Designed miniproteins, single chains. Designs and how they scored, part 95

Each design is a single chain, and the fold is of that chain. pLDDT is the mean over its residues in the fold that is shown.

## One batch from the design tools (miniprotein)

Design m3320
Fold by ESMFold2-Fast:
Structure m3320 (fold): chain A 69 residues (1-69)
Amino acid sequence: MVSKEELIKALKEEDKNGDGKTSMEDALKALIRAGLSEGVALSAVLLSAQPDGTVDHEEAAEKALELSK
């Protein structure tokens, strides 16, 4: 089982700029490393994607948890 805190930590590790946002590609990798399936991780990233091609850590983690239920 993966917690919201573990997902946020994984996303933060890929946050190269420290701005609370990560690229869609790096966010996908982080969520998979945290223990999510590829399908859940991809769906969470796509649902959280911003127009600039990034995802917010909190929003991405929350979407991933919703999809894991």
Scores: mean pLDDT 78

Design m3321
Fold by ESMFold2-Fast:
Structure m3321 (fold): chain A 52 residues (1-52)
Amino acid sequence: SSSERLRQKAIQYTAESISLIGDIFDAELAGDLKKKQEYQQKLQQLLQQMQS
């Protein structure tokens, strides 16, 4: 892939990761362990996609 395509994907994944981290933090503050685990799973999947 071109360097520009890789750069755009990195920006997208970073923005989505920040959003999910915020969701995890909100779930933690609310004491919603189930939602926290769901958001953590989504973040893990996103990070795996970035690394492959």
Scores: mean pLDDT 82

Design m3322
Fold by ESMFold2-Fast:
Structure m3322 (fold): chain A 62 residues (1-62)
Amino acid sequence: ADPELAERAAEIAAELIRKGMSGESAVLQGALRALGTTRLDQRAAEVAAAAGKILKERGVLP
């Protein structure tokens, strides 16, 4: 995945988690918003996975 998109998705996901969204939903929504799409395609899934990894490394997700 693109590192810049993954980082942006992680930032959006972290904000959504702070507002009470579940980690899984927040990571998916972060990826979709970072890509500017509503379609959960393979690219969105890859960006979501990369964002989830960033959030786990930073202690935001378990």
Scores: mean pLDDT 81

Design m3323
Fold by ESMFold2-Fast:
Structure m3323 (fold): chain A 62 residues (1-62)
Amino acid sequence: DVDEALDRLEREALELAARHVSIGEAARLAQKAVDLARELIEQGASIEEAVRTALEELRRTL
């Protein structure tokens, strides 16, 4: 389920970002990761590929 995968991504992204930035900035970065994953899925990427790419971009930003 796409929505369940994106919910898990949001939680993981928030936990990761909160180690490096303020709570408000962490929430913003987590939303960006979810938005990127959604866009990639709409462009034909698998759920696993989209989630991996979004987390990799987040890690690069931190």
Scores: mean pLDDT 85

Design m3324
Fold by ESMFold2-Fast:
Formats: C-alpha cells, sequence, structure tokens
Structure m3324 (fold): chain A 63 residues (1-63)
C-alpha cells in the first residue's frame, strides 16, 4: 500500500544520509558529471552520496 511506498522512501533517504557521512569521513568523492550506477540500492546510494559531497566541496570552493 501507500505506507509501504512511504517507508521505502524514508529508508532510501536514511541510507543516503548514512552513506554521505561515511563517504565524507573516508574522503571519497565522485565527479558530478559521472553516471551514478550500482548493482544494489546501497551501491547506488553510496555513489549518489559521493556526488552530493563533491557538490558541497565545489560550493565551498566558490564561496
Amino acid sequence: GAEAAAAKGQAWMALISKQLKEAEKAGETLPVTSTVTGATDEERARNAAKQVLQEFKDDDAKA
């Protein structure tokens, strides 16, 4: 039902947030122009988080 879809969305956002913190701590980034791909949702979330982290660094450099 709709509740299952909402729960899946919340789980995805939580996964992205977790992967973003791990990528930041590891110093891992991925160019924003790179295609985000992965065999699992976790791998795709990690690659997406790396791109988000790169965008934050690019914004800081422009300030």
Scores: mean pLDDT 71

Design m3325
Fold by ESMFold2-Fast:
Structure m3325 (fold): chain A 79 residues (1-79)
Amino acid sequence: MPSAEELIKKIKELVEQLVEALRNHEPLEKIQEIGREIQKVVELAVKTLSEEEIKKLEEELKKMEPELLAAGREYAASL
């Protein structure tokens, strides 16, 4: 079974990949594929992680939120 650290790291890496794909104006299908992968890993994390580990994941994602929102807005404007 993946460790808490492995799950948090994987989610962060996938969010970074999503931001990069959005900034590079990748096809919508690629954006959706990354989004589905994030959803699968987050669902596994919610079932696997303790409350303390979920808080750590939430704090890490909050740090990434401004960049993700900025990239998403720019991508949407380019459609």
Scores: mean pLDDT 83

Design m3326
Fold by ESMFold2-Fast:
Structure m3326 (fold): chain A 109 residues (1-109)
Amino acid sequence: VDPEKLKEAIRLIDRAVLLLTLAINAYEAGTISKEEFKAFIKRAVELLRKASDILKELGYEEQAKRLETAIDNLEKNIDKSLEDVKKAFDQVVEAATEAYRLIREELEK
């Protein structure tokens, strides 16, 4: 396993989850527009898809599949209510947390 690629995957996931969290909070607070909110979601999706590709390359196909499913659900809900986006985001966080746990266990070896 390539430790540098594993570190890149978790860094991409960390950046995406942080970006989504900040975007959801800002949109809920009325600080950003719907169009800016959608732009942040699209940017986070790009980061998550890159992380998923790295995970697949490294043999974490199950974790990559779970993350891809959560990403697809987030994109499907981008034009829906904030509550629908939040529910889709919770699935992304769950998939990301699972991937983090396994990657960190691997890096500790």
Scores: mean pLDDT 83

Design m3327
Fold by ESMFold2-Fast:
Structure m3327 (fold): chain A 71 residues (1-71)
Amino acid sequence: MDREKYLKALDLLNKGAEYLSKGDAEKGIEYANKARDLAKQTSDGAYHYLGLQIGSILGGAIGLQTQQEKA
């Protein structure tokens, strides 16, 4: 069960990572949060894996925002 939600969450995470690679931290955070909301509706194992990916994207976005504030 939840394969559709898992795949949708992965798609949102990929979009978040793409926006971060373009320097768009705000959109990266937006897509990571959308992925997190879907991930909460998956199995414990799927949620754990997605949670690690979400944390990575959010950490990268915070790093970018900090650098942009200092520029």
Scores: mean pLDDT 75

Design m3328
Fold by ESMFold2-Fast:
Structure m3328 (fold): chain A 66 residues (1-66)
Amino acid sequence: SSKEQERKEVIRLTATALRAIGLATELGLKKGSKELEEELHKEINEKYKAGEDLEELVERLEKELA
């Protein structure tokens, strides 16, 4: 049903946003930059509120942490 698809999408978007927040914190620690962490958290929050997909941002952050 469409309701189940909507539920799954909300869960996916929320999980992706939480993953991005965690990665942003890890990157800020790795770089010794609280400003970078705060800038990334702001970007994540703005995109999440806009209903944007954060999967590409997560991939980029994971690559920067490698």
Scores: mean pLDDT 85

Design m3329
Fold by ESMFold2-Fast:
Structure m3329 (fold): chain A 66 residues (1-66)
Amino acid sequence: SAIKEELEKRLIEAGASKEDAEKIAEAVYNGDGETAEKLALQAAARGEADLVKVGEAVREAWEKIK
């Protein structure tokens, strides 16, 4: 999905690893917000991702999926 691919790219720009970006984007695409939030918090706990930028990317992706 183009939306899923765009979200993965935005998550990487926010500092997430490719693996974390793929897992978060998959959870968002499947409508699993709980898993997406858990994975984002785990990435931030490792000092990798900017949670504000991750939240913005996830919100924009959900607006396009709806």
Scores: mean pLDDT 76

Design m3330
Fold by ESMFold2-Fast:
Structure m3330 (fold): chain A 95 residues (1-95)
Amino acid sequence: MAEELKELARRMSEALGEMNFREFNRLFDEVEAKARTLSVEDVVKVAKELAKDPRLSFSALFVREIAKKLGADEKEIEEIDKLIEETIQRALEEA
């Protein structure tokens, strides 16, 4: 179930990268709907996994925001934010 959310979020980032806004909007709604069927812990886990790939940073931020709305602990949100920052910084240094 958490893997399904991760795959939907990955596809959402791909659609955005392709400028396919119709597919992006559809996947955006599916990601939000799927996340609401999961535990907060599973949503946080998916956000952390997405945060490790700089190509998925937007999806990580989106899933992080859903986790926050579902009542995720402030420390878990801070950990996600740090992972996103570290991943982006590393990607910029390697570019």
Scores: mean pLDDT 84

Design m3331
Fold by ESMFold2-Fast:
Structure m3331 (fold): chain A 85 residues (1-85)
Amino acid sequence: MTPYVKELQALVEKAKQTLREIGEEYDTPDLAEAAIERIDRLAKEVEKKMLTLSPEEQQKLLAIFGFRLIAIVSEAWLKARQLKR
């Protein structure tokens, strides 16, 4: 297992934990679950692709994936806030 795959797994776990906290705080468990499923699907695709790439390309892909995770979490948080108005 490469250090970038470990970092990917750590980012995924942190994103899932943040989504669970959002679902609990805003009483939106279905929204949180849908976002977690999306992250799991993307993480599997990214991890598979990373194993075929050089370390430099793995680092670039990890950065892009990190921004995608932030976008997914931010979108879920925004939707949760709107539902709890």
Scores: mean pLDDT 83

Design m3332
Fold by ESMFold2-Fast:
Structure m3332 (fold): chain A 75 residues (1-75)
Amino acid sequence: GEAVTPEVVSVERVSETEVRVTLRGPTGTAMPDAEAVAREAARAAGFTPTGAPRILSIEVEGDTVYVTLLVPVAA
């Protein structure tokens, strides 16, 4: 499939050291570098990423894919 830049849906602080980032994109298209996009989204929201993001879930809703990641951040 062709690469697509995912859209940032939400960036939410879950704990003092973790932020939950939700991304969306069309089904059938590759979503490369989702972890890098999540890290950049956390940084754009004013957080300082301290480690590698972790994928928590991938959900398909019709023609849309939602990827939720946990990004470690500074307290």
Scores: mean pLDDT 77

Design m3333
Fold by ESMFold2-Fast:
Structure m3333 (fold): chain A 99 residues (1-99)
Amino acid sequence: SVKDTLELVEEIYRLAKEGRFEEALELAKKLNLSVIDFLLTYPEAVDIELTPELKAKLLTARGLYYLSQGNEEKAKRLLELALEYDPENEAAKLVLEKL
């Protein structure tokens, strides 16, 4: 569900912000990318406010998913985009420093 995906995104953000990258990557593998892509593409179709901060968290989680799949190039692009929406996203900053 949308709610389950958002709860998972928040947990991934907390783990990554704490430097618990291996745990964040394992949790990111469980993400429903179709729900994330829907929220990023059609925000008008959901009863939740997609703030720049939430968009950055969604992009960070999606980036960590691709990193967990070995796609560092796509992960880097998504994490850089996350920082364009929220320059203070500590998780995206910390993950990029390790790439």
Scores: mean pLDDT 86

Design m3334
Fold by ESMFold2-Fast:
Structure m3334 (fold): chain A 91 residues (1-91)
Amino acid sequence: EEEELKKTKEALDKIAELAEKAAKESSKEASDAANRIKGVAYSLKALGASIEQAKKAIEKAIEEAKKELEKDKEAVKLIEELGKKALELLE
């Protein structure tokens, strides 16, 4: 339990870092979406989310961001790449 929680928190910190980096290198719309994903990661860490809860919440945040950005192909690609890396960290 404690070890799993620590690993989940470490993964969420890395996800927040990746999202912040993506936001700094992106258009406004993509940056806003990446910062939203960063916020979700921080919230999950604060709540002490399980690995399963974290995966579900991050996956949902990524899909919602892709839906919002559907008209911007480059922004969608950025969010998809961020999402792939984030979910990989939660394995």
Scores: mean pLDDT 81

Design m3335
Fold by ESMFold2-Fast:
Structure m3335 (fold): chain A 100 residues (1-100)
Amino acid sequence: SLDELRQKLLEIFDKAIELLKKYNLPEGDIQLLNDMKEQAEKGFERAKKLGEDEAREVLKSIAETFINFLETLAERYPELKEEFQKLIDEVKKIKDEIDS
């Protein structure tokens, strides 16, 4: 279900935030992830009231934005590239399930 996919996506956001905190990365990067997570929660609930297709499009858009940001983080913090790649792969799997 879309609710289950949203919950999995939020769990990946929490993993990413924890990873940034563990390695003392800039507060600005942590804040941006928290802002994206809040948009995922609020955007999904608003879209869900409009319909399933709208909710799906919001989740897909958020997943794409999250992947792009994780790719940016992997380039900026090459020592954590493998950790970010694992998160990217998890988000891509969720996106594939949204597209199915």
Scores: mean pLDDT 88

Design m3336
Fold by ESMFold2-Fast:
Structure m3336 (fold): chain A 75 residues (1-75)
Amino acid sequence: VAAAMLPLQEAYAAGYEEGLATPTDASLEELEAKEAEATARLQELLSQPDLDPEEVLGLAYEVGLYRGQRDKLLA
């Protein structure tokens, strides 16, 4: 449903912005692995009938955070 997508997109965007602004000592490879793990878990939760909205939003933020940190290292 479109209304449910807005909080998820906002959580990801907030995480991404924080990732770009936050220094990290993690390697690019570690960040890619963390992003993939969080993304897989987010997809898994979204496929379940009784999902926890807080957990879903937290994972969306986490995916954004790792993606932002990765993009910052590549800049």
Scores: mean pLDDT 77

Design m3337
Fold by ESMFold2-Fast:
Structure m3337 (fold): chain A 65 residues (1-65)
Amino acid sequence: APSEAEIRAVVAEEAAHGAAHGLSIRQVALGAAFRLRLQLSDEELAAIRSLEDVVATLLRRAREA
């Protein structure tokens, strides 16, 4: 499973890319999840409101994977 440091780094990179390209926070979350080989449910995506939510959700999924 990816480490917390790896998750935070990937989320930061995807957030920077998203800001440059006008992507939504949910698109940033999907990009990060894809790179980390983690799956997010529609319910988890719907709950994401901030980059902190993206990190927290991916950390939880990494612990469960």
Scores: mean pLDDT 84

Design m3338
Fold by ESMFold2-Fast:
Structure m3338 (fold): chain A 63 residues (1-63)
Amino acid sequence: GGAEAGRRLGELALEGEVPGAEARAAADSMKQIAPALAEALRRAVDAGGGRLSGERGARSVGS
């Protein structure tokens, strides 16, 4: 479920290692429970070039 996916992603994100495919699959599962969080995950994966990189707010893309 979405809660389990969230915990798993949190642990992997702290280690800086979340494959894009796994993150997107978790986002798809979460969109039924937490659509805003699922959307944020997809955007984070896209901003990271297909993977999560521990960045928040996507500040490094601007300016």
Scores: mean pLDDT 61

Design m3339
Fold by ESMFold2-Fast:
Structure m3339 (fold): chain A 79 residues (1-79)
Amino acid sequence: GPRLLVGANVTFDDGRKGGLVASLDGTSGRALIGVDGKVAQGTAEFERVPETGDVVGVTVTVDGKTLKGTAEVQSAAPV
């Protein structure tokens, strides 16, 4: 199916704030994740295929750690 390019602001369950840009196939894919003033490559998995304006659960894996949070989806566009 078509890939989806997603940009989101994320509030992690531990209270940290960050952001991500992800390339999704279905609900998951590679992501660039910003948290704690660092930007790193990882993966993102959304609770559902995100649409612009959604507030949706997300699980990210970055730097060997798994973080859960809530994503406020700023953009979601087929590529």
Scores: mean pLDDT 86

Design m3340
Fold by ESMFold2-Fast:
Structure m3340 (fold): chain A 68 residues (1-68)
Amino acid sequence: MEEIEKLVEELAELLEASEEQVERLRKEIENSSQSEEEKVEGLKKALEAVKKAKEAGVGEEKLKSLLD
């Protein structure tokens, strides 16, 4: 949980997500049948994708779609 929480916070900071969006993301992660290891890997990939897209000048609308 601690690693997942840290990654969620990092994603929220990069995306300037609201507290409600962060809570929704946490619920989706908790409701997922994936292992903690798989959840961590997924979040790390999402973080790298967001960082890369942000450097490439991708708009926030498209960045948010990566979390859907």
Scores: mean pLDDT 72

Design m3341
Fold by ESMFold2-Fast:
Parts: structure tokens; C-alpha cells; sequence
Structure m3341 (fold): chain A 90 residues (1-90)
């Protein structure tokens, strides 16, 4: 079962992905937005991200690193697949 902090992190990552698609950002710009979400969450909750949230973030980083020229839509699709896999395991 996901914690409230993990659910909020996933929600904000999804919102960042949707906004990035609308703004037609690159994969690298999308990753930067997601990293900003992680930093903001740590500041608001005054603690580090859970292990599961860190593993999710690392998988999203790998997507951006494998193809930095990927469209925002393709990046969002792959990132959402990783999020769905993480939710199914918890």
C-alpha cells in the first residue's frame, strides 16, 4: 500500500508529465521538472523520499538518459508505464 507521501509524489509527477506534454518540453526538460517535484516534496514533508519513490525517480531518469531527444508525449507514456508498474507492486 502506498503512503500518503508516495501517492502525493506520484500525483505531482503525473501533473508535471501532463504539463510538459502541453508545453512540448524535451525529455531532459521533463526530467528537470520531475526533479523539481522531488525537491519540493522533500521540503514540504521535511524528509527524504521513500525508497520506492527514489527507485521510481531513477527509472524515469534512465528513460530520459536513453533518449534525450524523445518527444514529451513519448517520455510521458514511458514514465506513466513505470508509475503504473510501481503502483501494481505496492
Amino acid sequence: MLSEEEKEFIKRVREALEKGVKEKLSSEEMLERIDEVAIKMMKEYKKELSKESVELLDKIREIALENPEMSAEEFAKKALEVIEETEKKL
Scores: mean pLDDT 80

Design m3342
Fold by ESMFold2-Fast:
Structure m3342 (fold): chain A 89 residues (1-89)
Amino acid sequence: MRTPLEREALFLTVEATMLIMEIAVKKKYEEEISKEEKEEFIKRLEELLERLERLLEEARRAGAKPILLQDVENSIEALKKTIEELKKL
C-alpha cells in the first residue's frame, strides 16, 4: 500500500506532468499564450516546483526508495525547463 509520502509524490508528479503537457499542446498547435495565461502558468509551475523540492528533501530524510527520488527529481527538472522556456516567450 502507498505511504502518505509516496501518495503525495504521485499526485504532485502527475499534476506537474499534466500542466507541462497542457503548455506543450498549446505550443504544438501554435495557440497564442496570452500574457495573463503565461503569468498564471509560471505561478502554478513555481508553486509545484517549491512543493516538489520540499517533498524531495523530506523523502531523502525518510530514506525513500531510489525510484521515488528519481521520479521527483525528474519532475523538478522538467518544471524548471518549462518555466525558463515560458519566460523566454
Scores: mean pLDDT 82

Design m3343
Fold by ESMFold2-Fast:
Structure m3343 (fold): chain A 64 residues (1-64)
Amino acid sequence: MLDAEAVKKLLEKLIKELGAEKFLNMPAAEVLAELEALGLPAETLAVLRSQPLTTAKEIVELVL
């Protein structure tokens, strides 16, 4: 099961640290690596990595 709340909290933290413009230009794989480093649960990461995600925007749209 996707823990969308956990993903949202870490995405908000990452956006605040990097800035929205830089974040939105990141590839999905790089965003997922940053979320893993921030402690996103392995089960949630596995679900996200199973999706055909290419951009940071697609990750945001998935969890909204």
Scores: mean pLDDT 79

Design m3344
Fold by ESMFold2-Fast:
Structure m3344 (fold): chain A 80 residues (1-80)
Amino acid sequence: GKPIDLDEILAKADEEDVEYFLKKYNLKGPLYRELVAILLGEGVSREELDKLFKEIYDKYKDQPLLFPLVLATEYVLSKK
């Protein structure tokens, strides 16, 4: 993993896209907002993010603490 400037990444994320995903999947809490903003700020397209959410959310939606950990793990693995 490379060092990440979260403030810069959060500033690059489209706020409307962040709110769209949070509302669509009924995601609550700062971890979801940060993860969505990080992925969008890193250049993941809306279509790629929607696919990732569908694949992981349907599997882990009943485990809200595990969902953000799985997203973070997938992101870290993509950077190796």
Scores: mean pLDDT 65

Design m3345
Fold by ESMFold2-Fast:
Structure m3345 (fold): chain A 83 residues (1-83)
Amino acid sequence: GDSILQDAKNNLQRDLSSLQREIDDLNRRLSSTTDPNVRSSLNSRISQLQSVIQNMQSMLSNADTDPVVALQLMMEYLAEKAR
């Protein structure tokens, strides 16, 4: 029902906010780091997290208009709750 979809969206938004904070932390570390190897590792991690965030944002945007995406999001949320 709509309540489950809203809970799933809220949970995904919370996870997305946590990943955005992780990127902010990595960018602060990048700003203070001069070692090329450390900078490369930080940039790689930031790129990976940005890809995950883009996928999450796409799912959130499509959940309101695509019933298949809404069902997938709700099923993933319920599966996580069952673990």
Scores: mean pLDDT 85

Design m3346
Fold by ESMFold2-Fast:
Structure m3346 (fold): chain A 102 residues (1-102)
Amino acid sequence: SEVEELEKEIEETIARIAAALEAEDWDGLLELAERLLELAKKFIEVSEDEEKRNEVLRDVGTTMGAAMTVLEARGADEALARLIELIRRHRLPELGGVEITV
């Protein structure tokens, strides 16, 4: 049930990130991005299913890449720099060195 709850929260957070991007709510986007990275870390620690772990990491990477693309296109340079720093911090120490594909 903890794994299923984390999967649901990850999916909900990805949807909320999409809504924040559409609303141009950069502060909300950054809070949701940090939450998504923390949820992914918890999922990796709890789930023993390698295929599901790889799927979550791919979904997170795709979501972050899309967010970076939108921020760059909108000229949101400060928010883009903050998002890159969040990804950098969580990718190495918190996601066990797993590369987030952008």
Scores: mean pLDDT 80

Design m3347
Fold by ESMFold2-Fast:
Structure m3347 (fold): chain A 80 residues (1-80)
Amino acid sequence: MSPEEIEALRERLEAHVDGLIAEAIPALVAAVGAEEALRRVEETVEAERAALAASDLPEEVKEAALAGLERLLEGARRAA
């Protein structure tokens, strides 16, 4: 990927994660409760981290994705 493509990916991931924190996480909390919502997000993040670690994606892509996952987990923990 080009540096411009990596920057665009970071921006898209950050916007997507911010949308999840603002809309999807509160909706999940409303549907299943804060404890269960956090548990599901933690399980999803752990699975995605493992998949990224096992992937052959460029390091810059892995870094961007891992930062997005950490941001999502932090947002979910604040919502709980």
Scores: mean pLDDT 80

Design m3348
Fold by ESMFold2-Fast:
Structure m3348 (fold): chain A 80 residues (1-80)
Amino acid sequence: SKEEVEKLTEKKLEEIKKEVEENPDMSLSEVEAKVAELVQEVAAELFKEFGKTEESLQFLSRLASKVREEMDKLYEKLKK
């Protein structure tokens, strides 16, 4: 379900944020790679389960915006 995809997205995002906060030596490139994988998996899962409909595209856009917002806040902490 879409709720399951959203929960999976939140769980993976939380794991990335926790890893970064607990491992400050992690490079920005490593963080970006993890985020890219997350977004790609979410997109693939949504299109696999629901097809490329207006509803799935809107849902993906909301999830992507949420991930970007959280990562922008995290990147600010990693800047130095």
Scores: mean pLDDT 76

Design m3349
Fold by ESMFold2-Fast:
Structure m3349 (fold): chain A 113 residues (1-113)
Amino acid sequence: SLEELKKKLEELKKRFEEVAKKLREVLPSLSPEVQKIVEEALRTASRAILGLEDMLENKEFSEELLEKLLEEVEKALELAKEALEKAPKEVQPLIEELIELLKELKKLVEELK
């Protein structure tokens, strides 16, 4: 149902905000290359979450908007995976949490197709 999807997105959004906060706190300890990748992953993921939230609130679903959201989520996933390969071992679990959240976000968008 639409209400169940809204509830799942709200929980995912809260988890994302917690992970994003923790990642931003760790950013200064990372190389400039990894910092840039993580920041872009977080920014791209945030845009996708807000886009899905807006669609659910307005109850307006188009194939084009859903495809665009999937593209943004997949872009964030690729960036997060790149960051995971380059990040110190201590930071990897936090990036893995971001990857799992992005996989859940992708599944939610796919349920609307």
Scores: mean pLDDT 87

Design m3350
Fold by ESMFold2-Fast:
Structure m3350 (fold): chain A 70 residues (1-70)
Amino acid sequence: SMEIEKIKTEIYELLEEMRKETDKKNFGKKLEQIKLYILKLDEEGQKELAKELDKEAERIVNEFENKLES
């Protein structure tokens, strides 16, 4: 559906922005927003995609934390 495709686009854009983010506060805001969109995908029945995107967001969080400590 158009709604699902729009949510997917928002998530992919936020993931890309998070990969480039250097400010901890802005990173946290983007993470919060992406979690809301992932929940919306789950509500729309896209459970497997929501799970995979949640794992990808977790990977990006770990990369950001490692970069801060380096």
Scores: mean pLDDT 84

Design m3351
Fold by ESMFold2-Fast:
Structure m3351 (fold): chain A 66 residues (1-66)
Amino acid sequence: MTPEQQKVLEEARRRLHSARSLQERRDVLIETTNELLKLGASNEEIALIIQELADDWRARQRRLAE
């Protein structure tokens, strides 16, 4: 990933942690996908990045629920 793509990813993580609704989370993921596409990321790279974001968030939620 380029440093610009990494910055987009880090901002997405912060916004996802602050999101209080499913719609806000969906909007963050859509915006992140569009920004990564503009920065020249491939569809395969974007899919892996979005999955990593979702997995990180899900793991954190599981730990908080235990």
Scores: mean pLDDT 75

Design m3352
Fold by ESMFold2-Fast:
Structure m3352 (fold): chain A 68 residues (1-68)
Amino acid sequence: SAREEMLEEIEALFLAFRITLEESPEDASVEEFARMMGAALRAIEEAPPERREEAAREAVRRVLAELA
């Protein structure tokens, strides 16, 4: 339950980022960031249930690293 809720919240967060970035879709760094978010979300979805929490944490770290 907690893992499922965490995954859904991470998905919602990525969707929110995608929506906000729609205002500047032609910026190359924005495109690269969007691709990174897409890859991270896919990695979470493809992870086995027992590792989804770890995959979600990894995805969050990668998104934060890209912002830095």
Scores: mean pLDDT 67

Design m3353
Fold by ESMFold2-Fast:
Structure m3353 (fold): chain A 83 residues (1-83)
Amino acid sequence: TAIIRILAEHENGKEVAEELEKKLKEIEGVLYVDVGVEYNEKTGKYLISIIIVTEEELAEKVAEEAKKIVEELGGKVISLTVD
């Protein structure tokens, strides 16, 4: 198994996080998804923390698809790591 960690910034936190969790769970090879949201009052933006557990052989494909989904929903990816 591999762990994918994504940090993203978005204008709308909760609604986007719920949609992200739903869409990310549909990616082939995904075993587990956790999406956290933290509002930053100083910037007026949300930090979205995404943890995906995936099959090791599919990890890079899942990471690319996850980044695409985040960006299509209006998120700005700050960091992405695959462990």
Scores: mean pLDDT 85

Design m3354
Fold by ESMFold2-Fast:
Structure m3354 (fold): chain A 90 residues (1-90)
Amino acid sequence: EISQSFYDGIRIPLEKAKELVEEAKKTEDKEKQVELLSEAVKLLEDLRRTAAPALELGKEKFPEVRKLEAELEEALKEAKEELKKVEEEM
């Protein structure tokens, strides 16, 4: 079975990145939005790179790992799209 430590190692940074994206959506300061979204993108890209070997090994055996990989990819896509949108409006 997949350990709680495995999930926490991915979920905690993922949730922090989601919080940064939500904080960016609450501010009207475009410079602040870029700062928060850039931090979220960096955090998610670092997480994706670091977690990739573990996710690759686990996803064939555990449906929960496939869902976690999908959540990470969707969060990264959303953060990048929001960042691009804000940068194009500056």
Scores: mean pLDDT 79

Design m3355
Fold by ESMFold2-Fast:
Structure m3355 (fold): chain A 80 residues (1-80)
Amino acid sequence: MTEKIGDATVTFYDDKVVVVASSEDAASLGLQKALEYFDEKEPELVEVTETKKVYEGKNATITVEYDKKTKKYIVTAKKK
């Protein structure tokens, strides 16, 4: 299944949610949908770089990346 939320495209799979967004605000909205899908309320920030953040939840690992070549934000929430 695929949903659009502003400029974000959110795709739901059985074991993951993938968000592709052209803006940080749209990526944030897509991230919220991914967190709701895996019932994650307080994922722990475990890794930070200039282009990547990784959060560990109870049910999923959430990665937020900025791709400098395409200028897109990619959020991946993957079931553990």
Scores: mean pLDDT 80

